# Ledger of designs, part 28: designed miniproteins, single chains, continued (5)

Each design is a single chain, and the fold is of that chain. pLDDT is the mean over its residues in the fold that is shown.

## One batch from the design tools (miniprotein)

Design m16946
Fold by ESMFold2-Fast:
Structure m16946 (fold): chain A 79 residues (1-79)
Amino acid sequence: SAGDEAVARIEAIHARAEEELAAAKTPEEKWEILRRTEAEIQAIMKQMAEQGIVLSPEQLEVLRAVEDGLREAGDEVNA
């Protein structure tokens, strides 16, 4: 489904961001990765909302896990 494709794309974006963050050398590079990643995810979520795509509770849990992971990564860059 379109919802499944969108969630899979968001998970792929998050996995790529984790690899990029692990390879990043400076806080500035890490912030750029996080900012770009958030923008890509928000763009997908906006497209889903505009298309009237409703996510299942299971799909929403996946998105929450991604959001939590990105927040933790941001906190680690500031620490």
Scores: mean pLDDT 84

Design m16947
Fold by ESMFold2-Fast:
Structure m16947 (fold): chain A 74 residues (1-74)
Amino acid sequence: VEELVRALESPDPETQVRAARELGRIGDEAVEPAAGPLAKLLFSPDPEVRQAAIEAVRALGEKAKGPLVKALSP
């Protein structure tokens, strides 16, 4: 999980997409550590990165909502 969260901050879009998909598959354990990095990827200029982040957030479900709102709020 920690390695995947670190990969979300990679400058490589392919690495970010792969990490987001893997975190979505892991589920609950990834919610808190991935919320901030995933929230940033939702606003990525790369449409593949944005889609992977959206899919991961949806896979993590309602438990991700609180941490994501906090990460998106200034």
Scores: mean pLDDT 70

Design m16948
Fold by ESMFold2-Fast:
Structure m16948 (fold): chain A 97 residues (1-97)
Amino acid sequence: PSEEEINRDVAIAFTEIIYAIGKISKDYEGAARILKRHIEEFKDYGDDVLAYSYLKLGEAYEQAGKTDEAIKWYEKAAQVGTGDIRKEAEERIEKLK
């Protein structure tokens, strides 16, 4: 694997771990704050990584009851993402609209 592939895998793992911590601790707003801070660092790792991170940030805001913020991040996930990520983001926007 290339350094770029390793960096993408690390970014995905980081996103999953922070979301999981938010779920276990019931502090989704804290998880969203941490993900939002680091998501800008993932822009160079590929649109798939960025889209997944936007999707998880949207999920964290949704679980925190921040519906307007959740929609914003799901829209970003749908714009950048393809395949299953885009479809999931679009379905989540439709449910929250």
Scores: mean pLDDT 82

Design m16949
Fold by ESMFold2-Fast:
Structure m16949 (fold): chain A 55 residues (1-55)
Amino acid sequence: MSIEEVLEEIEALAGRLSRAERFELGEKLHEALLSENPLAEYLEILEWLKRVLAE
């Protein structure tokens, strides 16, 4: 799975978040971008999103 594919899934799910959850997502995405392995961090963010949206 490419970084582009993971980011596309994150963007699709982000529209379903509350304002507070969207702010938290923004912070996580910023930290992931600055990491040594952005792909691994984005995958972890995607799993976090799936847990938050488990409805």
Scores: mean pLDDT 80

Design m16950
Fold by ESMFold2-Fast:
Structure m16950 (fold): chain A 55 residues (1-55)
Amino acid sequence: SLEEKKEELQKKINEVMDEFERKAAETATSPEDFRKIGAEATEKMNKLKEEIEKT
């Protein structure tokens, strides 16, 4: 159902945020590395938003 899809996407959004914070803490050797990790998280968020829009 659409509602179940939205809940799954919300969970994935939370996972992306948690993973970003963990990776940033472990691998933030430079501002550039931190930005790359952040950009990857943003890209994942955008894809999740597109999925909810198409459902």
Scores: mean pLDDT 76

Design m16951
Fold by ESMFold2-Fast:
Structure m16951 (fold): chain A 76 residues (1-76)
Amino acid sequence: SEEKKKEALREALKGIQALGDGNYEEAVKHFEKASELAKDVPEAQKLFDEAITAARNGDVDKAVELAAKALQALFS
């Protein structure tokens, strides 16, 4: 639903904010919520799962890029 997509967007933005603050564990939690909310769009869910992996590795640039791609897929 559009409401779930908007909630996934809010969670993804919180994850990106947490990455900027150096809070990688919090970023992972937010991207996990975004991934679950995006489960009906497999391409978006996969990209959020890849963003979680990048965030766990402290790869901020990659995690942000993957989260942005996930949002593009979610709203395509």
Scores: mean pLDDT 89

Design m16952
Fold by ESMFold2-Fast:
Structure m16952 (fold): chain A 93 residues (1-93)
Amino acid sequence: SPSLLQAVEEARKDAPVVNDYGIPVEVQKKIEEARDALIKDPTNLDAQQELIYYLSLLPSDDAVDVEFDTLRAAGVPQSLIDEIRSLVDKGRA
């Protein structure tokens, strides 16, 4: 969307590093930290809350899907992935 492109352009001017999905590196780092914590301990509520928050900020469904595919491949329970996805979808609505 135009607002997404503008946000990416503004982020690039202030911090010239975004990933291949147009996500600010600081947001991606927070997602990776929360994801890794959740992979190590699926009962970690702080990691669940951080992951829900930062995934809710992502500009595209494809970027969100990549993170859930990573959790599934790492053996995180599907029921937890489904719950997190439901909360992320509500946060992006």
Scores: mean pLDDT 73

Design m16953
Fold by ESMFold2-Fast:
Structure m16953 (fold): chain A 63 residues (1-63)
Amino acid sequence: GEIEELYEENVKLIEELVKKGLISEEEGRRMIEGMEKALTLSDEAARTVLLAAKKELLELLKK
């Protein structure tokens, strides 16, 4: 679904950031854990967190 697709996209962005050396493997893992925690919340809260994370990850990748 939409939330699962957002999670997958964010994981890919984190993988790219790690490959580029913009974040550490440990930092990337912590980000994934944070998103997984958000998925245990309501769909509305999870969607909000995942969309905010996507915006931040895209900004980091743009640097």
Scores: mean pLDDT 82

Design m16954
Fold by ESMFold2-Fast:
Structure m16954 (fold): chain A 89 residues (1-89)
Amino acid sequence: MELTLKFTLGTGTFEITVKGETMEEVVEKLGKELEERLGWKVEIEGDTVTITDPLTGKVFTGPLEKIKELVEQLVADTEAHFDALQAAG
């Protein structure tokens, strides 16, 4: 299996491609990349993944197969948070 994520957060553009034989392996590799690049915490329990942004406290939980959608939702929430702070300052 192969998964590619491309997103912009703040001034950074991120492109992450991971490969694995199972969805769990793909999500584990992706979680490591997200932790190294963004400091996000990724936890896997069976068929469920939980992603936490320690800076905002935002948490997104869902099925492993929805990992791409969960990351996109968290990125959108984080961008909206920073946009609101920038508009207020």
Scores: mean pLDDT 74

Design m16955
Fold by ESMFold2-Fast:
Structure m16955 (fold): chain A 62 residues (1-62)
Amino acid sequence: MEELDRLLEAAATGAPVAEHPELAKFDTDGSGRVTPEDLYRVASADGDGRVTREEMRAALAA
């Protein structure tokens, strides 16, 4: 669970996917980095357009 918090921090700062292969599935742009836009797309799967820490944690765990 603490690993997910680290990945959330890395994703929030636009970490490169090469350093965190677990984040590759969130790089929907193919830019090689996870952006807040990528996280919005993945974490707001219920259509709210809101991104919460719990949603991002669940997305990273999947």
Scores: mean pLDDT 63

Design m16956
Fold by ESMFold2-Fast:
Structure m16956 (fold): chain A 57 residues (1-57)
Amino acid sequence: SSAEEVLIALAEKDAGLSREEVRSLRTASDAEIEALAERYGVSVASLRSLQAALRSL
């Protein structure tokens, strides 16, 4: 959906996540979210919010 593409573009720009990493957030475990947060220097809460937004599409 166009909403998913917007979320991907924002995550790439603001956090530096790849398109594939953003898409994987829909099914990511808590451990995978924590690893991505540490790798990119973003908050776990921000990635969980993005996961919830992706799951609502």
Scores: mean pLDDT 83

Design m16957
Fold by ESMFold2-Fast:
Structure m16957 (fold): chain A 94 residues (1-94)
Amino acid sequence: MKPLSPEVVEELREIARFSLEVHVEITESGSQFEELPEEVVKKAEEMERKLKEAKEKEGVTDEEVFEIYEEQLRELAEDNPVLKELLEKKKALE
């Protein structure tokens, strides 16, 4: 199958890492997403726009986004108990 360009893969990895960092922040603080600092919310909007553009312009599929998200979750979960719990919960659904 035709692989994604390295630049697109790197962008998807950055989006995945940011999403996971936001999950940690929400879980540790007990806050809702809208209660996070304005700069975090604005960066989330930028990341969502980039993801949408990658899907529309580069033909990135939801499956490919999910695979990169899982890769980043596995890497970050080694040193983060919140992400380790999220990874274990994901495995329990399979």
Scores: mean pLDDT 77

Design m16958
Fold by ESMFold2-Fast:
Structure m16958 (fold): chain A 100 residues (1-100)
Amino acid sequence: SAEEVLKMAFKIRELEERFLEALAARDWDAALAAAEALRKEVLELFDYLKVKEAVKRQILETFDKLLAAIEARDADGALELREKAEELIGEALEEALANK
């Protein structure tokens, strides 16, 4: 339902804000927790919207690289991978919603 999609989108936005705040503070434990929670919520949204497996795989690969960058304490790499994830999520959502 539209209400459930909006609730999931709101949760994703809150987790993105939490991740960026943690990354700016160099709070690596908080950044890792936020990125893991974001990955989970994005996957649940994509399952709800029946996003294609190839697109899910690409985004999961990007999140795996993001988590690795956080564990390496690579702030620049983590920021670039977060921006890539946001772009891919946006494209997947536009395609999924346009085909309903």
Scores: mean pLDDT 85

Design m16959
Fold by ESMFold2-Fast:
Structure m16959 (fold): chain A 97 residues (1-97)
Amino acid sequence: SEVAELERRFAAELPAWVARSTEQLVANIEKFKESLAEMLGVPVEELTNEKILEFFREELEKQLAEEIAAAPELREILERAREAQLEALREALERAE
């Protein structure tokens, strides 16, 4: 019952969290691209949406592994959260083109 209650609360909060994350990214897309290009040591013009998505996929996979290790019972909901975040990021990057 505890796990079901956590899953329900997380599922209810997930859309708001995804929307907030997307708004933050959209508001700062240009600045974000410049910062990421500096971190990766590449020119901004070489920083494609595919490279940005791959970077975030790797970071989110690391976060997912840590979160699952802390709460294995939440694997299913955490994996759905990661997929939703990546999809929102992909859409935000496409809209910014």
Scores: mean pLDDT 69

Design m16960
Fold by ESMFold2-Fast:
Structure m16960 (fold): chain A 72 residues (1-72)
Amino acid sequence: SRVERLYEGLREAVEKLREQGVSDEQIIEDLRRELEVLRKGLEVLRRERDEEGARRYEALIRALERVLEELE
């Protein structure tokens, strides 16, 4: 699924950041910030009735939430 592909990509990105010495606390903070931006963008897409854009953002949000749950 789109969510699974995005989740796998995000997980790989997190592992690379860990290998580069970025702390889990910093990674969690950055991902939470991105999640807030995506949630606000989703509300805009819903208001504009962009159903495809909304579905894309929903998939990104779900993938990001899953990665955050595993890191916390």
Scores: mean pLDDT 86

Design m16961
Fold by ESMFold2-Fast:
Structure m16961 (fold): chain A 93 residues (1-93)
Amino acid sequence: REELVELMRELGLSEEEIREALENLDEEGLRLLTATLYVELWRRGEISREEAAARAARLVGLEVVEKLIDAMLKAGELKPEEAEAMRAAARAA
């Protein structure tokens, strides 16, 4: 939990956003949020898509990252080929 909070600070969340997440999310929710922030870094052009998936998988686990990729694919936020590339990178991590 403390390690996830420190990571959220490194990924650019404000102390207010971190506090709100801690009040409203359990440990699984915090891990999912952390994975989502790595995807956001990719969208901002700060890291590659593959790097975002790999780093998220190392910190929150492959299952959480695959759930996030599936949710984004269903929401139309990822193309099937993009989702496949991210899953491959996460599994290689």
Scores: mean pLDDT 76

Design m16962
Fold by ESMFold2-Fast:
Structure m16962 (fold): chain A 86 residues (1-86)
Amino acid sequence: EAEKLIEEGKKIFEKAVEDAAEFLVNAGAVPSMEAGKKYAEDTANGINTGEFEPVDELGKKLEEKVKEAGKEAAAKIKAAEEKLAA
């Protein structure tokens, strides 16, 4: 069921964005979960386009969380592709 694996990948990414947003709110870096989610999404996009460069501890932590979530999401998507090919 490729659709389930793609959905799981999306949920993993959404959870990572929420976790990153919560981390930013708890660190006092952003005023709200909405601001944190936007920052996390912008950071993920910057990493994907190669324009993000972490300049401090928070940026490095965000990069780690986003990369880990992206790796898990990519693994789920790849598993879906393999099932479709088989």
Scores: mean pLDDT 63

Design m16963
Fold by ESMFold2-Fast:
Structure m16963 (fold): chain A 92 residues (1-92)
Amino acid sequence: MKGRVEILDASGEVVGISASTSDFEQLKRDALIAVRTARRVGYSAVRIDIFHPDREQAQAAAEELAEFLRKEDSSIERVEVGPDSVLVYIRP
């Protein structure tokens, strides 16, 4: 597995990117930091891309990451889980 975290503005443009990581626990930490940064600065969303050769493993990682983020940060308005991605919407 590899994961990457992106911070998106209100127009959906990428304004911040983490380094790619193969450590899922590091990806969770990077995603949570990105959510907190987006909230502090006033950005609208955080996207996490998961690169895995197995689609079921990518989906399982996306679902676990989404559940982790829902529990850890109350500023999250909505989390959308794709087959290999998580899109996190931040309350305005």
Scores: mean pLDDT 81

Design m16964
Fold by ESMFold2-Fast:
Structure m16964 (fold): chain A 65 residues (1-65)
Amino acid sequence: SRPLTAERVAEVLKALGIACAEALAPGPAQDELVRALQAAGYLPADGVAGPKTRAAIQQACQLLA
């Protein structure tokens, strides 16, 4: 699998137009982000955002601030 990085999560957030507040909370926007990361080969295709994924989203949001 490809390494999941904060920089790549930030690029995907910008490409999808997802707000950081929505990406950090369970819901449709986080689900869309997770599916995009899975399709790109950064996450397994299970639809679940684990602790490492949540940490990468949080770090990506810091980069976008």
Scores: mean pLDDT 75

Design m16965
Fold by ESMFold2-Fast:
Structure m16965 (fold): chain A 68 residues (1-68)
Amino acid sequence: SNEQLVQRKFLEIGQKGVDLLEEDPGDVEGAVETIRRLAEEALSVLPASGQPTFRRRVDAFLAQVRAQ
């Protein structure tokens, strides 16, 4: 389903962000840049109806990454 695809893509990006920060906790901006690139790639394959929810989730995750 659309919801399942959005959730799967978000979880993949979230896991990549965690992995990047575990590998280099000091490179927050590098992690943010990689997450943003992966999110744009995911948006290109997501149905239009799923994109707003996906964007909100990624933006919230990026804010959390920067706040840590």
Scores: mean pLDDT 84

Design m16966
Fold by ESMFold2-Fast:
Structure m16966 (fold): chain A 68 residues (1-68)
Amino acid sequence: MTGQQLYDSIKSTLDTVRKGKEEGLLSQEEVENITDGVISTVERLLKQGRISQEQANELIERAKEIKE
């Protein structure tokens, strides 16, 4: 899987979580658990060189915005 495919996949997951939060389908605890898990995954992928620093920063920022 390319870095772009990883980025697109994670971004799609975050979009789904954001919509689920807005529609009341996900509890605040579930949103926090999922977004924290995404941040951890992104940090691991960045450390492994599988995703760029720019892509990682964008995904982490998006996850933090959803968590708030």
Scores: mean pLDDT 84

Design m16967
Fold by ESMFold2-Fast:
Structure m16967 (fold): chain A 93 residues (1-93)
Amino acid sequence: AREEIDRLLAEAERAGAAGDYERALELLREALRLAVEAKLPVAEFIGLVLRVLGLALDMVEALRAEGREEEARRVEEEANRIVLEALKAYEEA
């Protein structure tokens, strides 16, 4: 499970760097879903959530640097939604 999660995070980082923000967000959602299903220890899960937020922040900052403020806001809102859904699912698991 951890190796698959790390692979998805690496793929998300590459997609974000390539400007494919929709693909990057899908990969981040999948990484968090696997972490919830695998019932990762709480410290590892929180570490993953922080990594996901960091990658999303990098995408938001890149979009803002290009003056793409509406797209930056959408990425931020979607990343926040993904994280909140994962946190709720982890608590219920």
Scores: mean pLDDT 86

Design m16968
Fold by ESMFold2-Fast:
Structure m16968 (fold): chain A 75 residues (1-75)
Amino acid sequence: SLEAIVAAFRLFNPDGTGTISAAQLLAALRAMGLNPSRAEVNALFALGDADGDGTLDAAELRALLRSLGHEDLAA
C-alpha cells in the first residue's frame, strides 16, 4: 500500500532528506509483513522516479502520492 511505502521511506530516511532504493523498499515492506513482487516495486519506482536515477526522494514520493489522490499521505 502507499502508506507502507511512506513508512518504509521514513525507516531509511527519518529526517526526510535522503532517498530510498527499490531494494530498501522491498526489504522494509517485507519487514512489515507484506510480500510485494519485485515487478510491483519496480513499477512504483518507474512512476515516482521521474528522472530515472533508480531512487525515490521525499519530493518524488510526495508528487506520486498527490497524483494518486493521497494528499494526506503527501504531507
Scores: mean pLDDT 66

Design m16969
Fold by ESMFold2-Fast:
Structure m16969 (fold): chain A 70 residues (1-70)
Amino acid sequence: MLDLSPVELEALLTAGVLYAIAKSLKNEKLKELADKLRELAELGREGKISDEELKKKVTELKQEADEILA
């Protein structure tokens, strides 16, 4: 199995949760954020982005999701 860093795992789990919410609410913007989180997790897994940069990007996307849900 591929070993995921804690940040990579957080990104994937957050993407999954947001995707489920987006599907339930039929909210395309939330689906787009989930897709972006998934892509960032893949970049981290491939070593194309550092864990620090991944953590920053995940935090930014979580803030965007909070704004949509507010």
Scores: mean pLDDT 79

Design m16970
Fold by ESMFold2-Fast:
Structure m16970 (fold): chain A 65 residues (1-65)
Amino acid sequence: RRRERISRVLDEVAAPLTPEQRREFYALVAPHLDDPEATLEAIRAFAEKHGVPVDLDAVRERLAA
């Protein structure tokens, strides 16, 4: 259940990315899929590295639900 929800959130964040960015994004986040806080930190780090605008507050809310 939780992993499925996290996967959906990740798919939404990854949708506007290039194939290369998506590959890097999933590789960065994959080790943390069972930890919502670690997943959010990985998403934040990716967004900062690539200059991708991500609404981290919205992502945090969806991961916490």
Scores: mean pLDDT 74

Design m16971
Fold by ESMFold2-Fast:
Structure m16971 (fold): chain A 84 residues (1-84)
Amino acid sequence: GEPLSKELQELVEKAQAGELSPREVALVGVALYVGTKNNSAEVALEVLEELRKTLPKPLKEFKDAVSELAGLSRETISEMIREA
């Protein structure tokens, strides 16, 4: 598969260590999903940078913005947050 960038690798390690919030874990998962579909770690990082801007939003606005940016349903985003 395409190698992860150092930043993505460090974020995956933090998620595995339980150092990230449920929302941050969901954002890393979404960024990895988009990067995998586009076969590009650069696309994953660009999407993650944009997704991080949603972190201070209320939950509804967070889910709406992440859904729009990732091309995933709000239901999928809700499940990702619950699983984190």
Scores: mean pLDDT 75

Design m16972
Fold by ESMFold2-Fast:
Order: structure tokens, then C-alpha cells, then sequence
Structure m16972 (fold): chain A 97 residues (1-97)
């Protein structure tokens, strides 16, 4: 199994790139949905319940960001993408205890 900390770090980096793109008006609903699926898969494999819950919340925010992006709601898409980034960062902090 890949180290959970390494996987969470890669997801954090991916979320950061999508947030930066959204700030520039570049919305990619497909990329947001793909990241949500990866975050959900990591949550299922995460034994720490607090970290798993943070990852589930991140996936929900990424899905909402994708839905907002599909509607052209750049403000809502950015807000949800930033909340997802924060949730992944929280999960990473828990996993590094």
C-alpha cells in the first residue's frame, strides 16, 4: 500500500492547482470530479476516523465545486474548492500525528 501521508500530500497538491486555476476563471468540472473520487477512495482506506471524515467532507466539497463549475458559478466553485483544500490539509495534519 502507498503511504497514506504521501497520497494525502499528492491530493493536497492537486487541490491547490485546481484552486489556483479557479481563481483565474479556469473551471474544470471533470478534474474536480476525478479528484473527488480519489479523495473518496483514500477515505475508504484511511483507518483514522477523524482523517477519514475530513477526507469525506473534502470529497463532498469537490463534488459541489464541480456542480457549480458546470453551472458557470465561478464564485461557488472557488468557495467549495477552497473548503476541500482546507479539509485535505486537516486530514494530512491528523495522519502526521
Amino acid sequence: MMDLVIEATLLLMSASVLVLAAKRGKLDPEALRRLAERVRELAKRTPDPEAAEALRKAAEHLERAAEAAERGDAEAALEHAEKALDAIAEALAILER
Scores: mean pLDDT 86

Design m16973
Fold by ESMFold2-Fast:
Structure m16973 (fold): chain A 92 residues (1-92)
Amino acid sequence: SMDDEKEKTIILARAIAAEAEVWVAERLLEKNPDLPESLKEQIRELVRRIRELVRQLKDAVKKNDIDTAKKIQDEIDKLMQELTRLLQQALE
């Protein structure tokens, strides 16, 4: 349906936004080498997990599995919130 296509578009747009924020996080780590190694490792692990989930989400959308794509999007949202928290700590 047209509503399913709209949902796919929104899901993919949010995935692109997550990829952009992950890219910014990696650039922030490169520009701040003196950050605690434990914090850098936590951020790198979240970046890796988010990228894997984005890959799985794109695959689910390609297969027209919208329910799975929505569940993956929820997990991405949780990891993005944790990434934002760690980035805030990095800036303090």
Scores: mean pLDDT 88

Design m16974
Fold by ESMFold2-Fast:
Parts: C-alpha cells; sequence; structure tokens
Structure m16974 (fold): chain A 65 residues (1-65)
C-alpha cells in the first residue's frame, strides 16, 4: 500500500501524533469538500501537509527532550 498508510497507522507514533494525523485527514477531506478548484485544493492540501509534518516533528522533539 502507499506511504499514506505509514503516516496514518504508524505504531511508533504517540497518541498525540496519531490524533494530529486523524485531524489532518479530516481537514484534508473538508478542503476537498469545500474547494472545487484543483489549484486551490492542491495549495491548501500542501500547506496542511507541511503544517502536520512540522507539528509531528515538534511533538517528537519535545518527547525526546
Amino acid sequence: MKVIGGVLGNPAHTPEQRALIEETSRRAAEIMENTDDFDEYSLEVHRLGEETRARLAAIAAAQAA
């Protein structure tokens, strides 16, 4: 299966990271539902992905400290 499964169901993630991934999936669905323009959809989904990756990294760094 594609990498999307690794992001969503990775057992190495904490409950906080999993909750963030679940929320991101829901937000991505909302963007798709409310955005009919592909360019706008692509930009919003890209920003959401960048934000989520940064948040996951910040949680991991905080837990390692």
Scores: mean pLDDT 70

Design m16975
Fold by ESMFold2-Fast:
Structure m16975 (fold): chain A 91 residues (1-91)
Amino acid sequence: MKGVKGKAVVEVFPDRAVVTITFDKPISKEEAEKLAELIAKRLGRPYTYEYDEEKNVLTITLDGPLSGEEVAKAVREAALELGMNIEVEVR
């Protein structure tokens, strides 16, 4: 987990938030699942996730309503806990 970098895009909708994380190198499915779980746990929300192993993209859908700022904070804190350096953008 240490040395993994990525970029996260947070999109907020009236009923959900979607987080798309692109990693700079392949991670395991288990690492992707753990990151999604930690983000959802920090927000206290039901979630679904999908990990595209070929593109190194993790997509997390969280039940809303949520602010982009609170989602971005949860992503940063969860990534830090796992030793990942994730840059977060809110759209």
Scores: mean pLDDT 84

Design m16976
Fold by ESMFold2-Fast:
Structure m16976 (fold): chain A 99 residues (1-99)
Amino acid sequence: SPLEKAKELFRRAAEILERAAQVAEGNPDASQEDADFLRSLAEKAREVAEITDPEEAVIQATLLMIGAVIASKTAPPEVQPLVREALDLIAEAANLLEK
């Protein structure tokens, strides 16, 4: 179903964002705030994947997408491709929730 596919995409986005946070945390030139923000987005993606109320899922997916857009512009250069990949998955998942 579109809902189950959306949940899988959110879980995949969470895994990518967790990896991005780990890469940023290992970089001495990256701020702890950057790594913490990426981890918070990964946790939000996991939470959105488990939401059973469709309306709440759309709201939380929208907030997650806004955060991922910000991260795609502010994250350290080495993790920006990972953040963009996660953003693409989040956008696809959000579109599936509206069907």
Scores: mean pLDDT 85

Design m16977
Fold by ESMFold2-Fast:
Structure m16977 (fold): chain A 80 residues (1-80)
Amino acid sequence: SAERAAAAEREALRRYLTEGWSPEEAAAFVAERLGISLEAHRKALRARRLLAQGMSLAEAAKAVGMSPATLSRLLRLLAD
């Protein structure tokens, strides 16, 4: 859920800032808390950035190497 994703991202940011976590450790923590692979999480974040730059869902999905349906599902899981 969006709430769960936001909570996981907030906790990862806190640990990054206060406990000396690397960006890679923070990303792995978010992926684990959402029950997705680290690769899927990284692809979804890249696609989210492409969408913010004005790309369509289909174009963003093609750029990260997944179907639009899979990307849509992952974005709903991450969604803010």
Scores: mean pLDDT 73

Design m16978
Fold by ESMFold2-Fast:
Structure m16978 (fold): chain A 99 residues (1-99)
Amino acid sequence: SVSENARKSVKAIVENYGKIKGLSKEETEKLYEDVLTSDEVRQKFADEIAKELDERAGEIVDLLFKLAQKPDQETIDKLLEIAKEYGEKRAELVEKFLS
């Protein structure tokens, strides 16, 4: 399902982030749960990605997390449109997890 695929993508992003930042397994698992259940934590995480990479990467991550929390067609459409503007590889990854 779209929700399962989105959650797998979010988990991979959070695990990679935790590895880069030197978080423990327990801290990484808590962050994953928090980004799925708290809009405040999701927004803070997306803002951090925007600061460390770029604003567009933050927007993509925010939409991915919204989709994992509550999949809806408007969020899918926005994510695909933004991803296409920012790189073919990112668009391919988004399309793959939405399938």
Scores: mean pLDDT 73

Design m16979
Fold by ESMFold2-Fast:
Structure m16979 (fold): chain A 81 residues (1-81)
Amino acid sequence: MDLSPYEGDYLGTSGRFKGKTIHFRAEDGLLVGYELVDGKEVEVLRLKPGSFELTEENELVFTKAPGSTASDLIGTFKRLE
């Protein structure tokens, strides 16, 4: 799956990352999110293809797996660029 269209800076709008800017990059077939902490990029989450979607309103939302609460804890993101 080509994950390049999902790369960029996102603002957390709900959940664990509310109010934080996360930079997403396509790495090893995964979408990997980085937070800038004390001037360093820190990996904060990894997303499998098919576990997320970019909406027409530029929101990154997560598909809830059966029995999983991880998507509810992560929350949603708004694409900045």
Scores: mean pLDDT 72

Design m16980
Fold by ESMFold2-Fast:
Structure m16980 (fold): chain A 92 residues (1-92)
Amino acid sequence: EPSEEEKKEDELMIKGLALPVVEYIEEKIKEGHELSEEQKKFYEELKKIAESATKEEQIEGLKLAIKRAEEEEAPQSVIDSLREMLERVEKE
């Protein structure tokens, strides 16, 4: 099992990613994409997390997600997307 500190970081990162992932899923639904039962459950869980997260938690979560993506050598397009999401949340 991850440590208590790692669990807190993972929870915060999920809070940061919840809103942009929900928006991405909703965009795909509008494009006519049909969600599987697993995807529907994941969407509902993320939607609840996004609705409960504070602006501060979303900002810190996105910063952690960017750091993790850079450490794991994620594609530059993924890192750029996360940075764009952070800018949007910080302005709102």
Scores: mean pLDDT 78

